# Designed miniproteins, single chains: the designs that were tried, part 84

Each design is a single chain, and the fold is of that chain. pLDDT is the mean over its residues in the fold that is shown.

## One batch from the design tools (miniprotein)

Design m2910
Fold by ESMFold2-Fast:
Structure m2910 (fold): chain A 81 residues (1-81)
Amino acid sequence: PEDTAEGLEGATRAAQRAVEKAGGRSHGLPADEVGNYPGGIAAGADGTVGMSVVLENGKAGWAAAPTLDEAIARAREVAEK
């Protein structure tokens, strides 16, 4: 879908806000920790991670989890639905 960019930006903003609301500082994670996913990342000092993902077919999703691996897996699952 052509609105994928808006969805990704919204999901990234939501992830950052969720981290900040939990009292963490939002920041980008290194690309090598996320792989080559085109998306936005936010991480809190408490280890909470938010991630947004865009798939090749234009679908997008986001998720927050206590670990980066879990956040990536959840975001991809949401995007695939």
Scores: mean pLDDT 53

Design m2911
Fold by ESMFold2-Fast:
Structure m2911 (fold): chain A 85 residues (1-85)
Amino acid sequence: ASDLELEEGVFRVAAAVASVTTDRMERNAASVSLQELQDSLATLQRLRERVTKALEEHPDSKELKEAKEVLDAEIERVRRIIASR
């Protein structure tokens, strides 16, 4: 219960930070390096792997499912930015 709530909170914050970071990269697309975009993609993929493992342990957590959906969406956004470079 308490440990799950803390874990849910951590992934909620991580997903929110990922969204803000992707928005910043889109706004500054002309000055963001391809390397920075690739590093961001790798970070998002690691977070997605961690939330997927957490969700395997807590399959009924709506909060973890929502965090995973946000991370999946941000991964797709960064991939599209990379593909357009």
Scores: mean pLDDT 85

Design m2912
Fold by ESMFold2-Fast:
Structure m2912 (fold): chain A 70 residues (1-70)
Amino acid sequence: SMEDRKRGRELLHRVNELLAEISRETDPERVERLREEMRRLIDEVLRLGEENGDEFTIRAAQSLRDLLES
């Protein structure tokens, strides 16, 4: 649905905000907590993308996951 697609885009935006925060964080314990939150949001984005056949959202979430695990 359009609402699910909008939700997916909002979550993608939040994931990018978390990436920026992680890049500025120096405390390893805080970094790991932020990474865990980011993984959770990426999983939600992937689920929404799959349920709605939104290939763009799926690929964006996969790219962010790859970047996180680099």
Scores: mean pLDDT 83

Design m2913
Fold by ESMFold2-Fast:
Structure m2913 (fold): chain A 94 residues (1-94)
Amino acid sequence: MSPIERRLLEAEAEASLVMMEAHLARKYGSEEAREAVEKAMEKAREAAELATEALRRVRAGEMSDEEAEEALARVEELIKEARKYVKEARKLTE
């Protein structure tokens, strides 16, 4: 497995973890937290979909390592945004 494939797999796993955290915040959170939870879930979904597609293209030889690095940077940005919304939802639940 190439280093970039491993990093994309790790990013996909991280996006899935953030999605799980968002679902837990939705289940146990206040109504005021709902909008933040929905935004967290949307960003985590976008990150997972982008990571999955980038990984598919890398494995198929359809994407250069440089293009994969750009995709990974976007996935990491989306995960960061999703985590920010999870944190906001948790604050609104306190």
Scores: mean pLDDT 84

Design m2914
Fold by ESMFold2-Fast:
Structure m2914 (fold): chain A 100 residues (1-100)
Amino acid sequence: SQVQKLLDNTINQLNEIKKEIEKTTDEKERQRLAIIASAILSLTLMHLVLQGALTPEEADELNKIANQITDAALNKSPKSTIINILDQGIDKLDAIRKKL
């Protein structure tokens, strides 16, 4: 399905960004990557809502996670904090994918 392909692609993109965040020692690059991850998650959320693929609770949770990633980036949070929130987003998308 288109929903399954979207979820597969998004999970892969977020995992690649996570690897780049783990590798970087540059704070600005870490912030940039985290903001990109939040944007990808938000765009995916919008597409999933339009396709009727999310419950309201799932939509709210993903939106909260995307906002937490952005806030962590802007607050210059440690790498571990950003990775932890990103992992929550990946796990939530994977849980949604498993219900299809």
Scores: mean pLDDT 90

Design m2915
Fold by ESMFold2-Fast:
Structure m2915 (fold): chain A 85 residues (1-85)
Amino acid sequence: DEELKKKQKENLINTLIQSAKRLRDVFKSSDEQITTALFLALEYAHRYSNFSLEEIEEIVEEVKKRLPEFKEQFDAALARLKARL
């Protein structure tokens, strides 16, 4: 279902944005802690939510456009995912 997949992508984008903001603003997490949490979220999406690596890369690019202040953390999280594949 193409519509379901589109909703799943948007849900993941929103979840990643919310998680990054909460880790920084509520939990006062370090850049390393934020990067690790984002990496685990991306790895889960790839392994268990049927997102391809290309789809994960597209999702990360969209998140960086909406939330540019976390660009370094998202770039580091994606690099860590690619290194483990």
Scores: mean pLDDT 88

Design m2916
Fold by ESMFold2-Fast:
Structure m2916 (fold): chain A 106 residues (1-106)
Amino acid sequence: SMAARKERAIDAIVELLRWAARERTPAALRQAAAGIAYLADQAGLGPDDLIEALRRVADDPAMDVEGLRLAGEALVEAARDLGFSEEDIRRIEEAAEEAIREREER
């Protein structure tokens, strides 16, 4: 089903973000962003779906501030590759900044 396809794509994006956060290299960030853009395009994901992937990553207690920063950067790069509007890209940036702030307060 389409709903199951979207959920599988979001799960795969979450795993790519976790991988990039562990690797902590510019090459891993670029590879994750490209993979996210591909998965999002194939599954018909929008900005709200990418923000959902960020929220799931932020809920992982093993994710630190630097990991969340890399996850946010990968999602923004993927959103630009997908041709999302500047307003939608800003919403993703704001969601990442909020997740980072909440992690810093723990």
Scores: mean pLDDT 89

Design m2917
Fold by ESMFold2-Fast:
Structure m2917 (fold): chain A 56 residues (1-56)
Amino acid sequence: DKEAVEKARKEIRELAEGSGKIKVSPEGLSRQYKISMEKAKELLKELEKEGLVEIV
């Protein structure tokens, strides 16, 4: 779901801007935004490369 992935990306960027680097699991992201594990892992790798998240 492309819209759910974009929503997750936007919300995580906003959280990181306010709170600094956040800890996120692929399982947690998948549950929170109702996206597949594959999409959750891809999104988290991108955000980790940007310095926004720490994958747990």
Scores: mean pLDDT 80

Design m2918
Fold by ESMFold2-Fast:
Structure m2918 (fold): chain A 115 residues (1-115)
Amino acid sequence: SARERVEALLREALAIARESLALLDAAVAAHPDDAELRALRAEFEANVELLEALLADPDASLTQALAALEGLIALLEAAARRARALGDDALAATFEEHARRLRELVEELRRLEAE
């Protein structure tokens, strides 16, 4: 059903978000003096917690979950720009890949919303 497809895509998005949070933890450890990466990691953790709360709430709308996912994508894109500014092109490319994977899931969710 459409509901089962939405639930599966949201679980996949949460899994990517958790992997991305672990990547941000590693980025902060690699660049311990970088205040911008620490701030991005803290904001990302808050948005993951929001997404987890929305997925646990039977009254939460798909629109709220999509907004949380768009926030996570923006933070990953910001983390990629910061990693590149610090000379860490490999880390930047990994953040860009995670952002792209989340964007593909958001596009699938929007198609299901339009059905």
Scores: mean pLDDT 89

Design m2919
Fold by ESMFold2-Fast:
Structure m2919 (fold): chain A 95 residues (1-95)
Amino acid sequence: SVADEIIREFEKRVNEINEKLKKGEITQEEAYQELLKLYLEVQRRARDAGLSLEEEAEVIRRTLLEMLNFALENKFPQDVIDELRVMVVLSGGPP
């Protein structure tokens, strides 16, 4: 589906950011900024694709969960993690 394609492309780009971060090529702050940019792109793509409200919500929820997991695995600052958790909950995801 288009929703699965959007998520798959997001995951590929997150992996690229992760590799750069692990190699020390970018800072945690730069990685977070790139993730936020990707999140906004996912929101626009989901809307432009004409997904149902339920499909759009699922795409956004999965995107935010991937971002939260990325931040947790890379030991991001607590304020960043807290912000991502709030966004996940507001999107209908788990606390």
Scores: mean pLDDT 85

Design m2920
Fold by ESMFold2-Fast:
Parts: sequence; structure tokens; C-alpha cells
Structure m2920 (fold): chain A 79 residues (1-79)
Amino acid sequence: MMSPEQFELEIRISLALMGASILKLTAERTGNEELARKAEEIERLVDEAIALLDSDPERAQALIDEALALYREAVRAEE
């Protein structure tokens, strides 16, 4: 069974991907190319984290934290 730490990391990965999807849809709706770029960056960070999930979960966690921080920055920049 997955460790509690890995389970929490997978939830955070799902949140990051959902955030990227929201930014991408908002970018398409508003024509905001900056949000589209940030969504792509979040997706790249998540892809790297998933590749490291089994071998180096600590590095995967750091990448997901960066992805979530980028999402928060994108949301604040819209205000």
C-alpha cells in the first residue's frame, strides 16, 4: 500500500493538474497567453514529479510545491 506521504503527494499532484486545467481554460476564454504559458509550466513540473514519484519522492514533492506556487502566482496576477 502507498505510504501516507505518497498519498498526500498524489493528491497535491491532482490539485496541480486541476489548477493547470483551470488556467488553460481561462486563457482560452480570455485570450490571456501568459496564463497559457503558466499552465504549460505547471504541466511540465508535474510530468517531472511523476517521473520521480517512485525513485525520489522528496524531489517530486519539491517540484509539486513549485507547480502549486506557480498556480497561486498566476491567480494573484489576475487580480
Scores: mean pLDDT 80

Design m2921
Fold by ESMFold2-Fast:
Structure m2921 (fold): chain A 100 residues (1-100)
Amino acid sequence: SPMSRIDQFDRAVRDRLDQFRQGRISMRDVITGFNRGVRDMMDFIQPSTDQQTQINDIFYTGMQQAMDYYIQGNFDQAIDILDQTNRQVTDQMRQIVQQQ
């Protein structure tokens, strides 16, 4: 189901954040995985242009804020922003598929 695919996306992002916290992967791996996941989900869900813009705006704003914290050496803040961004993106995706 579309909801099961969103749950898989959510788990994949959270698993990458956990791996980053454990020092197993780089921030580049987290960001690359998140970005690829969002693109794959957009291809699957096929949202309207406005819905896609909303998700992209949430995602890019979150990535920019997380990178700002990361560059400052504030890794916990960077992780918190990425986790919050993931929650906001998945909530928007769930709303879209429930309307379809």
Scores: mean pLDDT 90

Design m2922
Fold by ESMFold2-Fast:
Structure m2922 (fold): chain A 119 residues (1-119)
Amino acid sequence: MTEEERRVQAARTLVRLAQEAIDAIKKGNKDKAITLLQAMRDIARELGAPPETIELLDKAIEAVKKGNYDEAIKLIREAVLEFLKHLTPEEQRAALDAAREYGFPEEVIKALEEKLKQQ
């Protein structure tokens, strides 16, 4: 696997983990949600995401710990957007395709696409 292929796969994995974390939060499974968010932090850091992305994920973990589930979901979605902004166009397309595949609401995907085009 090339470095380019690894980055594309890592971006897809981060987006899948984001939806799995949201699903875990909705089911009240705090421990699973925290584990998934920590995995997202590790992938984001490995891909060279800016400090702002890591900070949003840290705030999401803290919100889950406090039982602030609506805030946690909001922070996860904000972290995904900030992460996507710093990817290449090919990595962004792969991540958005993963978002559709793994069950992001279509309105959320469209909002992400619109915000990425406004850069």
Scores: mean pLDDT 87

Design m2923
Fold by ESMFold2-Fast:
Structure m2923 (fold): chain A 84 residues (1-84)
Amino acid sequence: LKQRAIDLAKRLGDKAVEEGLLSQAEADRIVDSITKLIESGEPLSLASAGLAFAVFRTASRQAGKEEVAKLADELLAEIQRLEE
């Protein structure tokens, strides 16, 4: 469901702020942009959101932020379900 992906994106943004990866304003902007991509349901929009979060997940793990990376993994799985 789109709502689950949106909720996960918001939680990811909140956690990234807690871990010092993003400011609150940056997280809000990114979450809003990704939410609009998810809501569009367009295959290319969903693929773009997935790619962006795959990169963010990898960078978060390399920075030692496993909790942020795990939330990104959950969001990626949910985006993949929306593609099907």
Scores: mean pLDDT 75

Design m2924
Fold by ESMFold2-Fast:
Structure m2924 (fold): chain A 73 residues (1-73)
Amino acid sequence: SLMEILRQIHELGRQAALYVQQGDYEKAIQLLEEAKRLLDKLLEIAPEELKPSVEESLKQLDELIELVKEKLK
């Protein structure tokens, strides 16, 4: 269901934030990339009216993933 996907995305984001706080950037990236897969799925099934918001969330998530990847260098 739509609500289940949203709940999973929220939980993945929460766990990723905890790993960032712990300095485990590799695990944080894995969780963020999983959240991105769920957002991509959400974009496919979302009503047209909500697609721009989902697209914006995907862009923000991509930027966050890149920022966290920089911490590995």
Scores: mean pLDDT 84

Design m2925
Fold by ESMFold2-Fast:
Structure m2925 (fold): chain A 96 residues (1-96)
Amino acid sequence: SEEEKERQLLLTFAEASVGMAMMGAWALGLAEDKEKSEELLKELAEVGQMINNATPETLPEVIEKAEEVAKKGKELDEAVGKAAEIAAEYLREAAE
């Protein structure tokens, strides 16, 4: 039960970090590139949904997708990419 509580906290922190990245991408769309921002928002939303549906067996796939999206995020904005990377780090810890 203690290990399950820690895992749930890490998954929640990962979802919160994805949410921060989504808010950042949305703000970039208002200021700069709406098309690229909307594409990144869609991919971040997909990562968030994968986290909500994550099982121990699917966690490696979720981590890979989160890292891929974080790299794309960094190409648009360093801070947005960093928020997505933090989500991937929490997912890696949850997989231990």
Scores: mean pLDDT 84

Design m2926
Fold by ESMFold2-Fast:
Structure m2926 (fold): chain A 91 residues (1-91)
Amino acid sequence: LSEELWKEIAGALVLMTLSVGRIAAEREGDTETAEILSKMRDEVAEALRKGDYEKAAKIVEEGAKQLESLGRTDYASLLRKAADLLREVAK
C-alpha cells in the first residue's frame, strides 16, 4: 500500500466517521453534538485538501475535548482514535 494512498484512505475514514457521528447525534436529538461534528467535518475536509494532516488531527482533538465537556465521552473517545489515525499518516 502506497503512503499516499494510505493517507487518502485515512482521511476518507475520518470524514466518514464525522458524517456518521453527526447523523447518529441528529437521530438522538443532540443538535449541539451534531453541529460540532458538522463544523469539524468541514474544517477537517479543508485541512486534508491542503495536505495538512497535522492540522486535521488538531481539529479533531479540539472537537473531542468539546464533546467530552458536554458529557459525550462516547463521541470523544471515537474522535481521539480518528485523531490518532491522522497523526500516524502525518508522519
Scores: mean pLDDT 86

Design m2927
Fold by ESMFold2-Fast:
Structure m2927 (fold): chain A 76 residues (1-76)
Amino acid sequence: MNEELYKKAEKTPDDGTIVIEGGERKFGFGTEGFSAIAEIKKKKPKLKIVVRPGEGGIDEDAKLSLEAAGAEIVDR
């Protein structure tokens, strides 16, 4: 997950958009996923990172952590 996200961020323009799709289970990357998003935003502050929760949805702690890391949470 994190390796694919870093690779995608490297290939995306500085002002581009990355969409992260959630799965059938409650959305979360764990601590490492939140850190990866924060690191990407430090390197490319203009890069837009959009998180779309899957069928499992997203909990409030995961949502707050992702938004704090610089991601935008978008409902389907």
Scores: mean pLDDT 71

Design m2928
Fold by ESMFold2-Fast:
Structure m2928 (fold): chain A 79 residues (1-79)
Amino acid sequence: MTLTVTTTLRDASGNVVSSSTRTVEAAPGSLVEVNVPAQSVTVDVTVDVRDAETGELLVTGEATQPAGQSLTLRVGVPP
């Protein structure tokens, strides 16, 4: 299925520092991997996976990324 993956980075004050969207092909039950390069400040990372046809939100992944550290987040697509 075709998925829209939106990655949003927010600082400690809740301001959006970065937002990116990409389209991927994935099977139900597979993993979507997001790599976030090291940031100058600690950020909250939110990954929203949507069905590209319907716009339905399928899954949200969240993590905190400390300043100066890269992050890899894996989000499971529902079966």
Scores: mean pLDDT 82

Design m2929
Fold by ESMFold2-Fast:
Structure m2929 (fold): chain A 88 residues (1-88)
Amino acid sequence: SLEEAEELFRKGKYEEAIKLYEALLPKVPEEQKGHLYFLLGLAYLQLSKFEEAAKYFLKAAELYPEDDPNRKLAESMARALNPELLKE
């Protein structure tokens, strides 16, 4: 469950949290996938896997609605970790 994955994240079990987030992706509606990609970005960031974190934050930004403040946050995180992903 999402709650179980978030609990693993809070306990610092980031690899286990990633596995659960990835397992949830095909089971959730499209409108919830943005949030899951954001959580994957955070988990990879905690593991210092900056390239993977940036890619997942970018995916999250693309899936969040334009009026969602999390879209701007995800874009900012992706840009900070890998500016090349957001070049014109």
Scores: mean pLDDT 80

Design m2930
Fold by ESMFold2-Fast:
Structure m2930 (fold): chain A 81 residues (1-81)
Amino acid sequence: DLEERFKRLEKKVEELKKLIEESKALSEELKEKLLEALDGALELLRRAKKELPEERFREVLDKFEEDLKELEKLIKELEKA
């Protein structure tokens, strides 16, 4: 279900935002930029969900899910350093 996938992704973005806000490794300026970028990406995805063919939107979701995982991994690695 594409709708359920998108809702799960929205929840994942919320979790990532909390991780960013709570980070001790990131500067306040970098946090603000990352949070703004995530909000913008989510707005773009909402638009894409409405305007793109379903198959194309699935490809976009797959890519974005991977990008979010890599960003989370990077933030966690910086916390360990």
Scores: mean pLDDT 85

Design m2931
Fold by ESMFold2-Fast:
Structure m2931 (fold): chain A 112 residues (1-112)
Amino acid sequence: SVADVKAEFLRELLKIARDLILGKISEEEALQKVQQLTDKTIAKLEELGLSKEQAAQLIVDVYATLLQLLKLAGYDEKDLEKILKILNEVIRKVATEAGLDADKIVEDLKLS
């Protein structure tokens, strides 16, 4: 289901975020992992009948949820900024390919 894909995507993103914050992976490795996971998730959502625009919106919603969960877990602003930088790079590409306003999405995500 879409809910199962969304839950798995969030779990895998949390793992990547923790590994980056703990210094287990580089920013370059984290970017590659987030991009690959996001592309795979979009493909799964499209197979479930979502449009590219609907899939992209779900990706944005999950990224916002990730940032909120990390804030609630007590990660500092510098750690959150590292994650946000990676998420912004990936989401600009996803939003552009889906015909969404990438600049607005990036600005809204910073406020999450």
Scores: mean pLDDT 87

Design m2932
Fold by ESMFold2-Fast:
Structure m2932 (fold): chain A 67 residues (1-67)
Amino acid sequence: SHLEETLARIEKSVAEVLKEGNLTQLLAALHEVEEVREEAIRAGDEELAKRLDEIAKQIKEKIAELR
């Protein structure tokens, strides 16, 4: 599905940004993850929304470390 393909791309992008990204890139990644999570919620895909929430949490934790 479109959402599953988007999740795979986000997971790869987030892994790179978590290792080498700056605060601006982390904030951009968080915004994209939250947008796709809202799409998953509207579609009723609770499992996908939960996975995206877990990814968002990882980004938020990294942002907190940089503060």
Scores: mean pLDDT 82

Design m2933
Fold by ESMFold2-Fast:
Structure m2933 (fold): chain A 110 residues (1-110)
Amino acid sequence: SKEDLKKVIETLDKIIELANEAARAIEQGRYDEALRLVDEMEKLVDEIKPYIPKSFYEKIKALLEEVRRLVEEYRRTGSPEAKQAALDALKELSAQLFLLKHIYETEIKM
């Protein structure tokens, strides 16, 4: 329904905001906060799973798992490459979420 699509769009906006907060936390070396934000994003993605294409769900979940892995690596090693890769993965995550949001906003207007 249009009401379900509106709820999905609102949830996508929340995940995008959390991704921005996670990027800031990583930049500031706040690893535990970044990992908590990844957990919160995963929970929200799982809540909207029935409403989004399986391919998008799998892509978003893979990106979140990659961010978690890279943040844990950066915390353990201090590697600038791991830090940059985590930020790049969050940027890709945000891009995918914005694309999905745009598709659903277009469907609501039709």
Scores: mean pLDDT 88

Design m2934
Fold by ESMFold2-Fast:
Structure m2934 (fold): chain A 75 residues (1-75)
Amino acid sequence: SALEKKMAEMRALLAQAQASTDVDEAIALENEISRLTEEILADPNASKEQRREAVLLEAEVTMQTLLLRLQEKEA
């Protein structure tokens, strides 16, 4: 389904963000995950578990991006 595809895409994007050492790349991936999160939350067919997972994935990528930004300023 389209919803399952979006969930799989979010998980793949998070894995890319976790492997990234480039702040600009991490920001772009964060923006894409945020877009997918909004789409999932707007989908009436999304389960409570899928909505929860989407929010948690967005929170995780946001934290990863913040940590990477802090490291860049000290490099």
Scores: mean pLDDT 84

Design m2935
Fold by ESMFold2-Fast:
Structure m2935 (fold): chain A 80 residues (1-80)
Amino acid sequence: SSYEEALRYVEKAIEAARQGDLEGAVRYAQQALYHLLQSPNPDRETIELVRQAGLAASQGDLEGALEYLERARERLRELL
């Protein structure tokens, strides 16, 4: 499903962020967002969390990116 694919990319983004890979975190957050937007009923809170994670990572804020990604992961797990 779109949410299962989004969760996979959020988990990849978390791993990238933990390793200090800002470019990887941005790329994987963008992939997660793409899959969320393919859902017939896209969860707006999850979309906003992933967008904020990508923005934080693009600005060099690894801690902020990780916090948003971990919240997005928790929410996606609850929606599945």
Scores: mean pLDDT 88

Design m2936
Fold by ESMFold2-Fast:
Structure m2936 (fold): chain A 80 residues (1-80)
Amino acid sequence: MTFAERVGEEARERYKKLNLTKEQIINGMKGIAKELAKVDPELAEEVQKRIEEAKNKTMDEVIDIYGEIVRRRVEVLEKR
């Protein structure tokens, strides 16, 4: 497991325990997309599409998407 994969999994497990609403998780992902737009605009657009898909998903699926987005953010930051 890579460092990015581990951070994504830890973020997913943390969000399961916090009992956040779907709206709160989606808003968190939008914040990540905004930050990614500064360093990788193409990835930020891909993440934003994933966020739109999340609106029609179950809570468990939304948390999985959040973990995916966190993993991708860490991968971009590690390239520096």
Scores: mean pLDDT 81

Design m2937
Fold by ESMFold2-Fast:
Structure m2937 (fold): chain A 64 residues (1-64)
Amino acid sequence: SATAEEVVDYVRAHASDVELEVLARYLGLSVSQLRDPSYRERVAEALEKEPEVLRILGLKLELS
């Protein structure tokens, strides 16, 4: 399965603006933080606290 960091990289590269807004809301982060590579570790840590979201995004990465 994909790591949280790999999922963050995938989301930053491929997610639409609407998808980023929805994800930011679920993670308690801003869209600017999701787009900022300096926040990679913090976003990955937030994703690890949302196991269903991480699972779904990991599957999308594996199918890409």
Scores: mean pLDDT 82

Design m2938
Fold by ESMFold2-Fast:
Structure m2938 (fold): chain A 90 residues (1-90)
Amino acid sequence: SAAEGAAEAALKAGLSEEEAEEAKKAVEEGDLVKIEEMLYKVAMRVGPEEFEEQLERLIKEGSELEKELAEALRNKDFKKAAEYREKLLK
């Protein structure tokens, strides 16, 4: 499941078992803000430089919504990140 995949990704990235359970619960409950926070934590553990490069690329070359999402993530504004990601998926 997506929830089990989220927990597995968190553990593989080196997050705690508690953080992995938070990630699983966030996906199961549809907590979009917590999902953005967990995705950020995983990305920063797995490849912080590659993640920062991806955000910078989206800010320079992405659509207006992709730029706003990337800027929200850089500022750790997970509420705004969740709002922009939801708009991008529509």
Scores: mean pLDDT 85

Design m2939
Fold by ESMFold2-Fast:
Structure m2939 (fold): chain A 60 residues (1-60)
Amino acid sequence: MDEETIRRLAEELGVSPAALRRAIDAVAARTGEEAPSTRELAEALGVSEAAVRRAGRRVQ
C-alpha cells in the first residue's frame, strides 16, 4: 500500500490517514497478508463494503 493511496482512500472514506493505516496494519497482522479484502477493511473502519468499493474505484 502506497502512502499516497492510503491518504487518498482515507479522504474518500472520511477517516484520517493514520486511522486507515492502523486498520490496514491490524488486518495484515491478523491475516499475514499486506492487502486486506474489501470486507476486512470495511469491518476495521466501521464502514460499509459498498463505501470501500466506491472509494477504491475513485482512488486511482
Scores: mean pLDDT 73

Design m2940
Fold by ESMFold2-Fast:
Structure m2940 (fold): chain A 96 residues (1-96)
Amino acid sequence: SAQDALIQAFAAELRSLIEAELRLLGVDPSSLSDEEAIALVGKDPAGRAQLELLLEEILKHLHYLSPELAEKLLEAREKGDLEGAALLLLEAARAS
């Protein structure tokens, strides 16, 4: 579906962002789980800023997302839970 294609595209962008930020921090991305990698990126100010930009980009396309996923991502943004939003995106991509 168009939603699945969009979710896969944003998940790929998120994975590229995580890998780039971890390499800048001197960390091998293959040494961490998704949860550990996202937590480490979210603790770095530059990494956190990139996660915020990606979430705002995704939310510009919320009309292509399921209402359930859109609601969870909006809730994560309101709470400032960037790590939770990133995990939700990766989980949605794995389910697609």
Scores: mean pLDDT 84

Design m2941
Fold by ESMFold2-Fast:
Structure m2941 (fold): chain A 75 residues (1-75)
Amino acid sequence: MEREERFQKARELVEKAAEAYKNGDLDKARQLMIEAANLVESYEELVELVRYAKELGIPDSLIIEAANVALKKLK
């Protein structure tokens, strides 16, 4: 199976965002989600990132914000 180093880094940022959210650090969670979104290079990667963030319990509001950042970048 093909694996992109960039996408793996994005997944790690989402994991760190989930931990920041659990610790009550909403600003850090938002920043990490945006950083992960900036590493997304395709719509398919964006869909997978959103699914992973939801699975880890990140709130929909932060997921939507990050997804909008990625969509603007992908154009």
Scores: mean pLDDT 81

Design m2942
Fold by ESMFold2-Fast:
Structure m2942 (fold): chain A 75 residues (1-75)
Amino acid sequence: AEEEAKERIRKYGDELVAALQAGDRDAMVKALVGLTNAALEIKSLEEVERYSRKIAEAMAAGDVDGVRKAVEELL
């Protein structure tokens, strides 16, 4: 269960980075939803809220490295 959730965090994190680099807003939203749902399976609500804000801020800034770092911190 935890390994499967971590695999989905990695998958959706990679999709989020790719979508951000491509400027594909629809793909970014889909990846973010998948990432959040996977993180909620293995992280506390407070932890997911903190990292979701960090990811959203990095996305708004177009900061690909910031998104990658926040996703890695979820693993």
Scores: mean pLDDT 82

Design m2943
Fold by ESMFold2-Fast:
Structure m2943 (fold): chain A 70 residues (1-70)
Amino acid sequence: SPLEKRLESLRRELEQAQADIAHYQAVLADPNASPREGAIAQAVLGMLQAAKSFLEDEIARLEEEIEKEK
């Protein structure tokens, strides 16, 4: 169904966001990272965490809609 295709797309976006979050968390944990790299990583991480939250909410909403159709 179109809803299931949208759910698959959002799950892929969530997986990418989680991978990006892990990458920037690793940058922040790196003792060789410059203060600039740390500042950029922190800002990007904030945006990615907001995107992850939005994607999780949207996925939950679509999963509920799909369940109601069964």
Scores: mean pLDDT 86

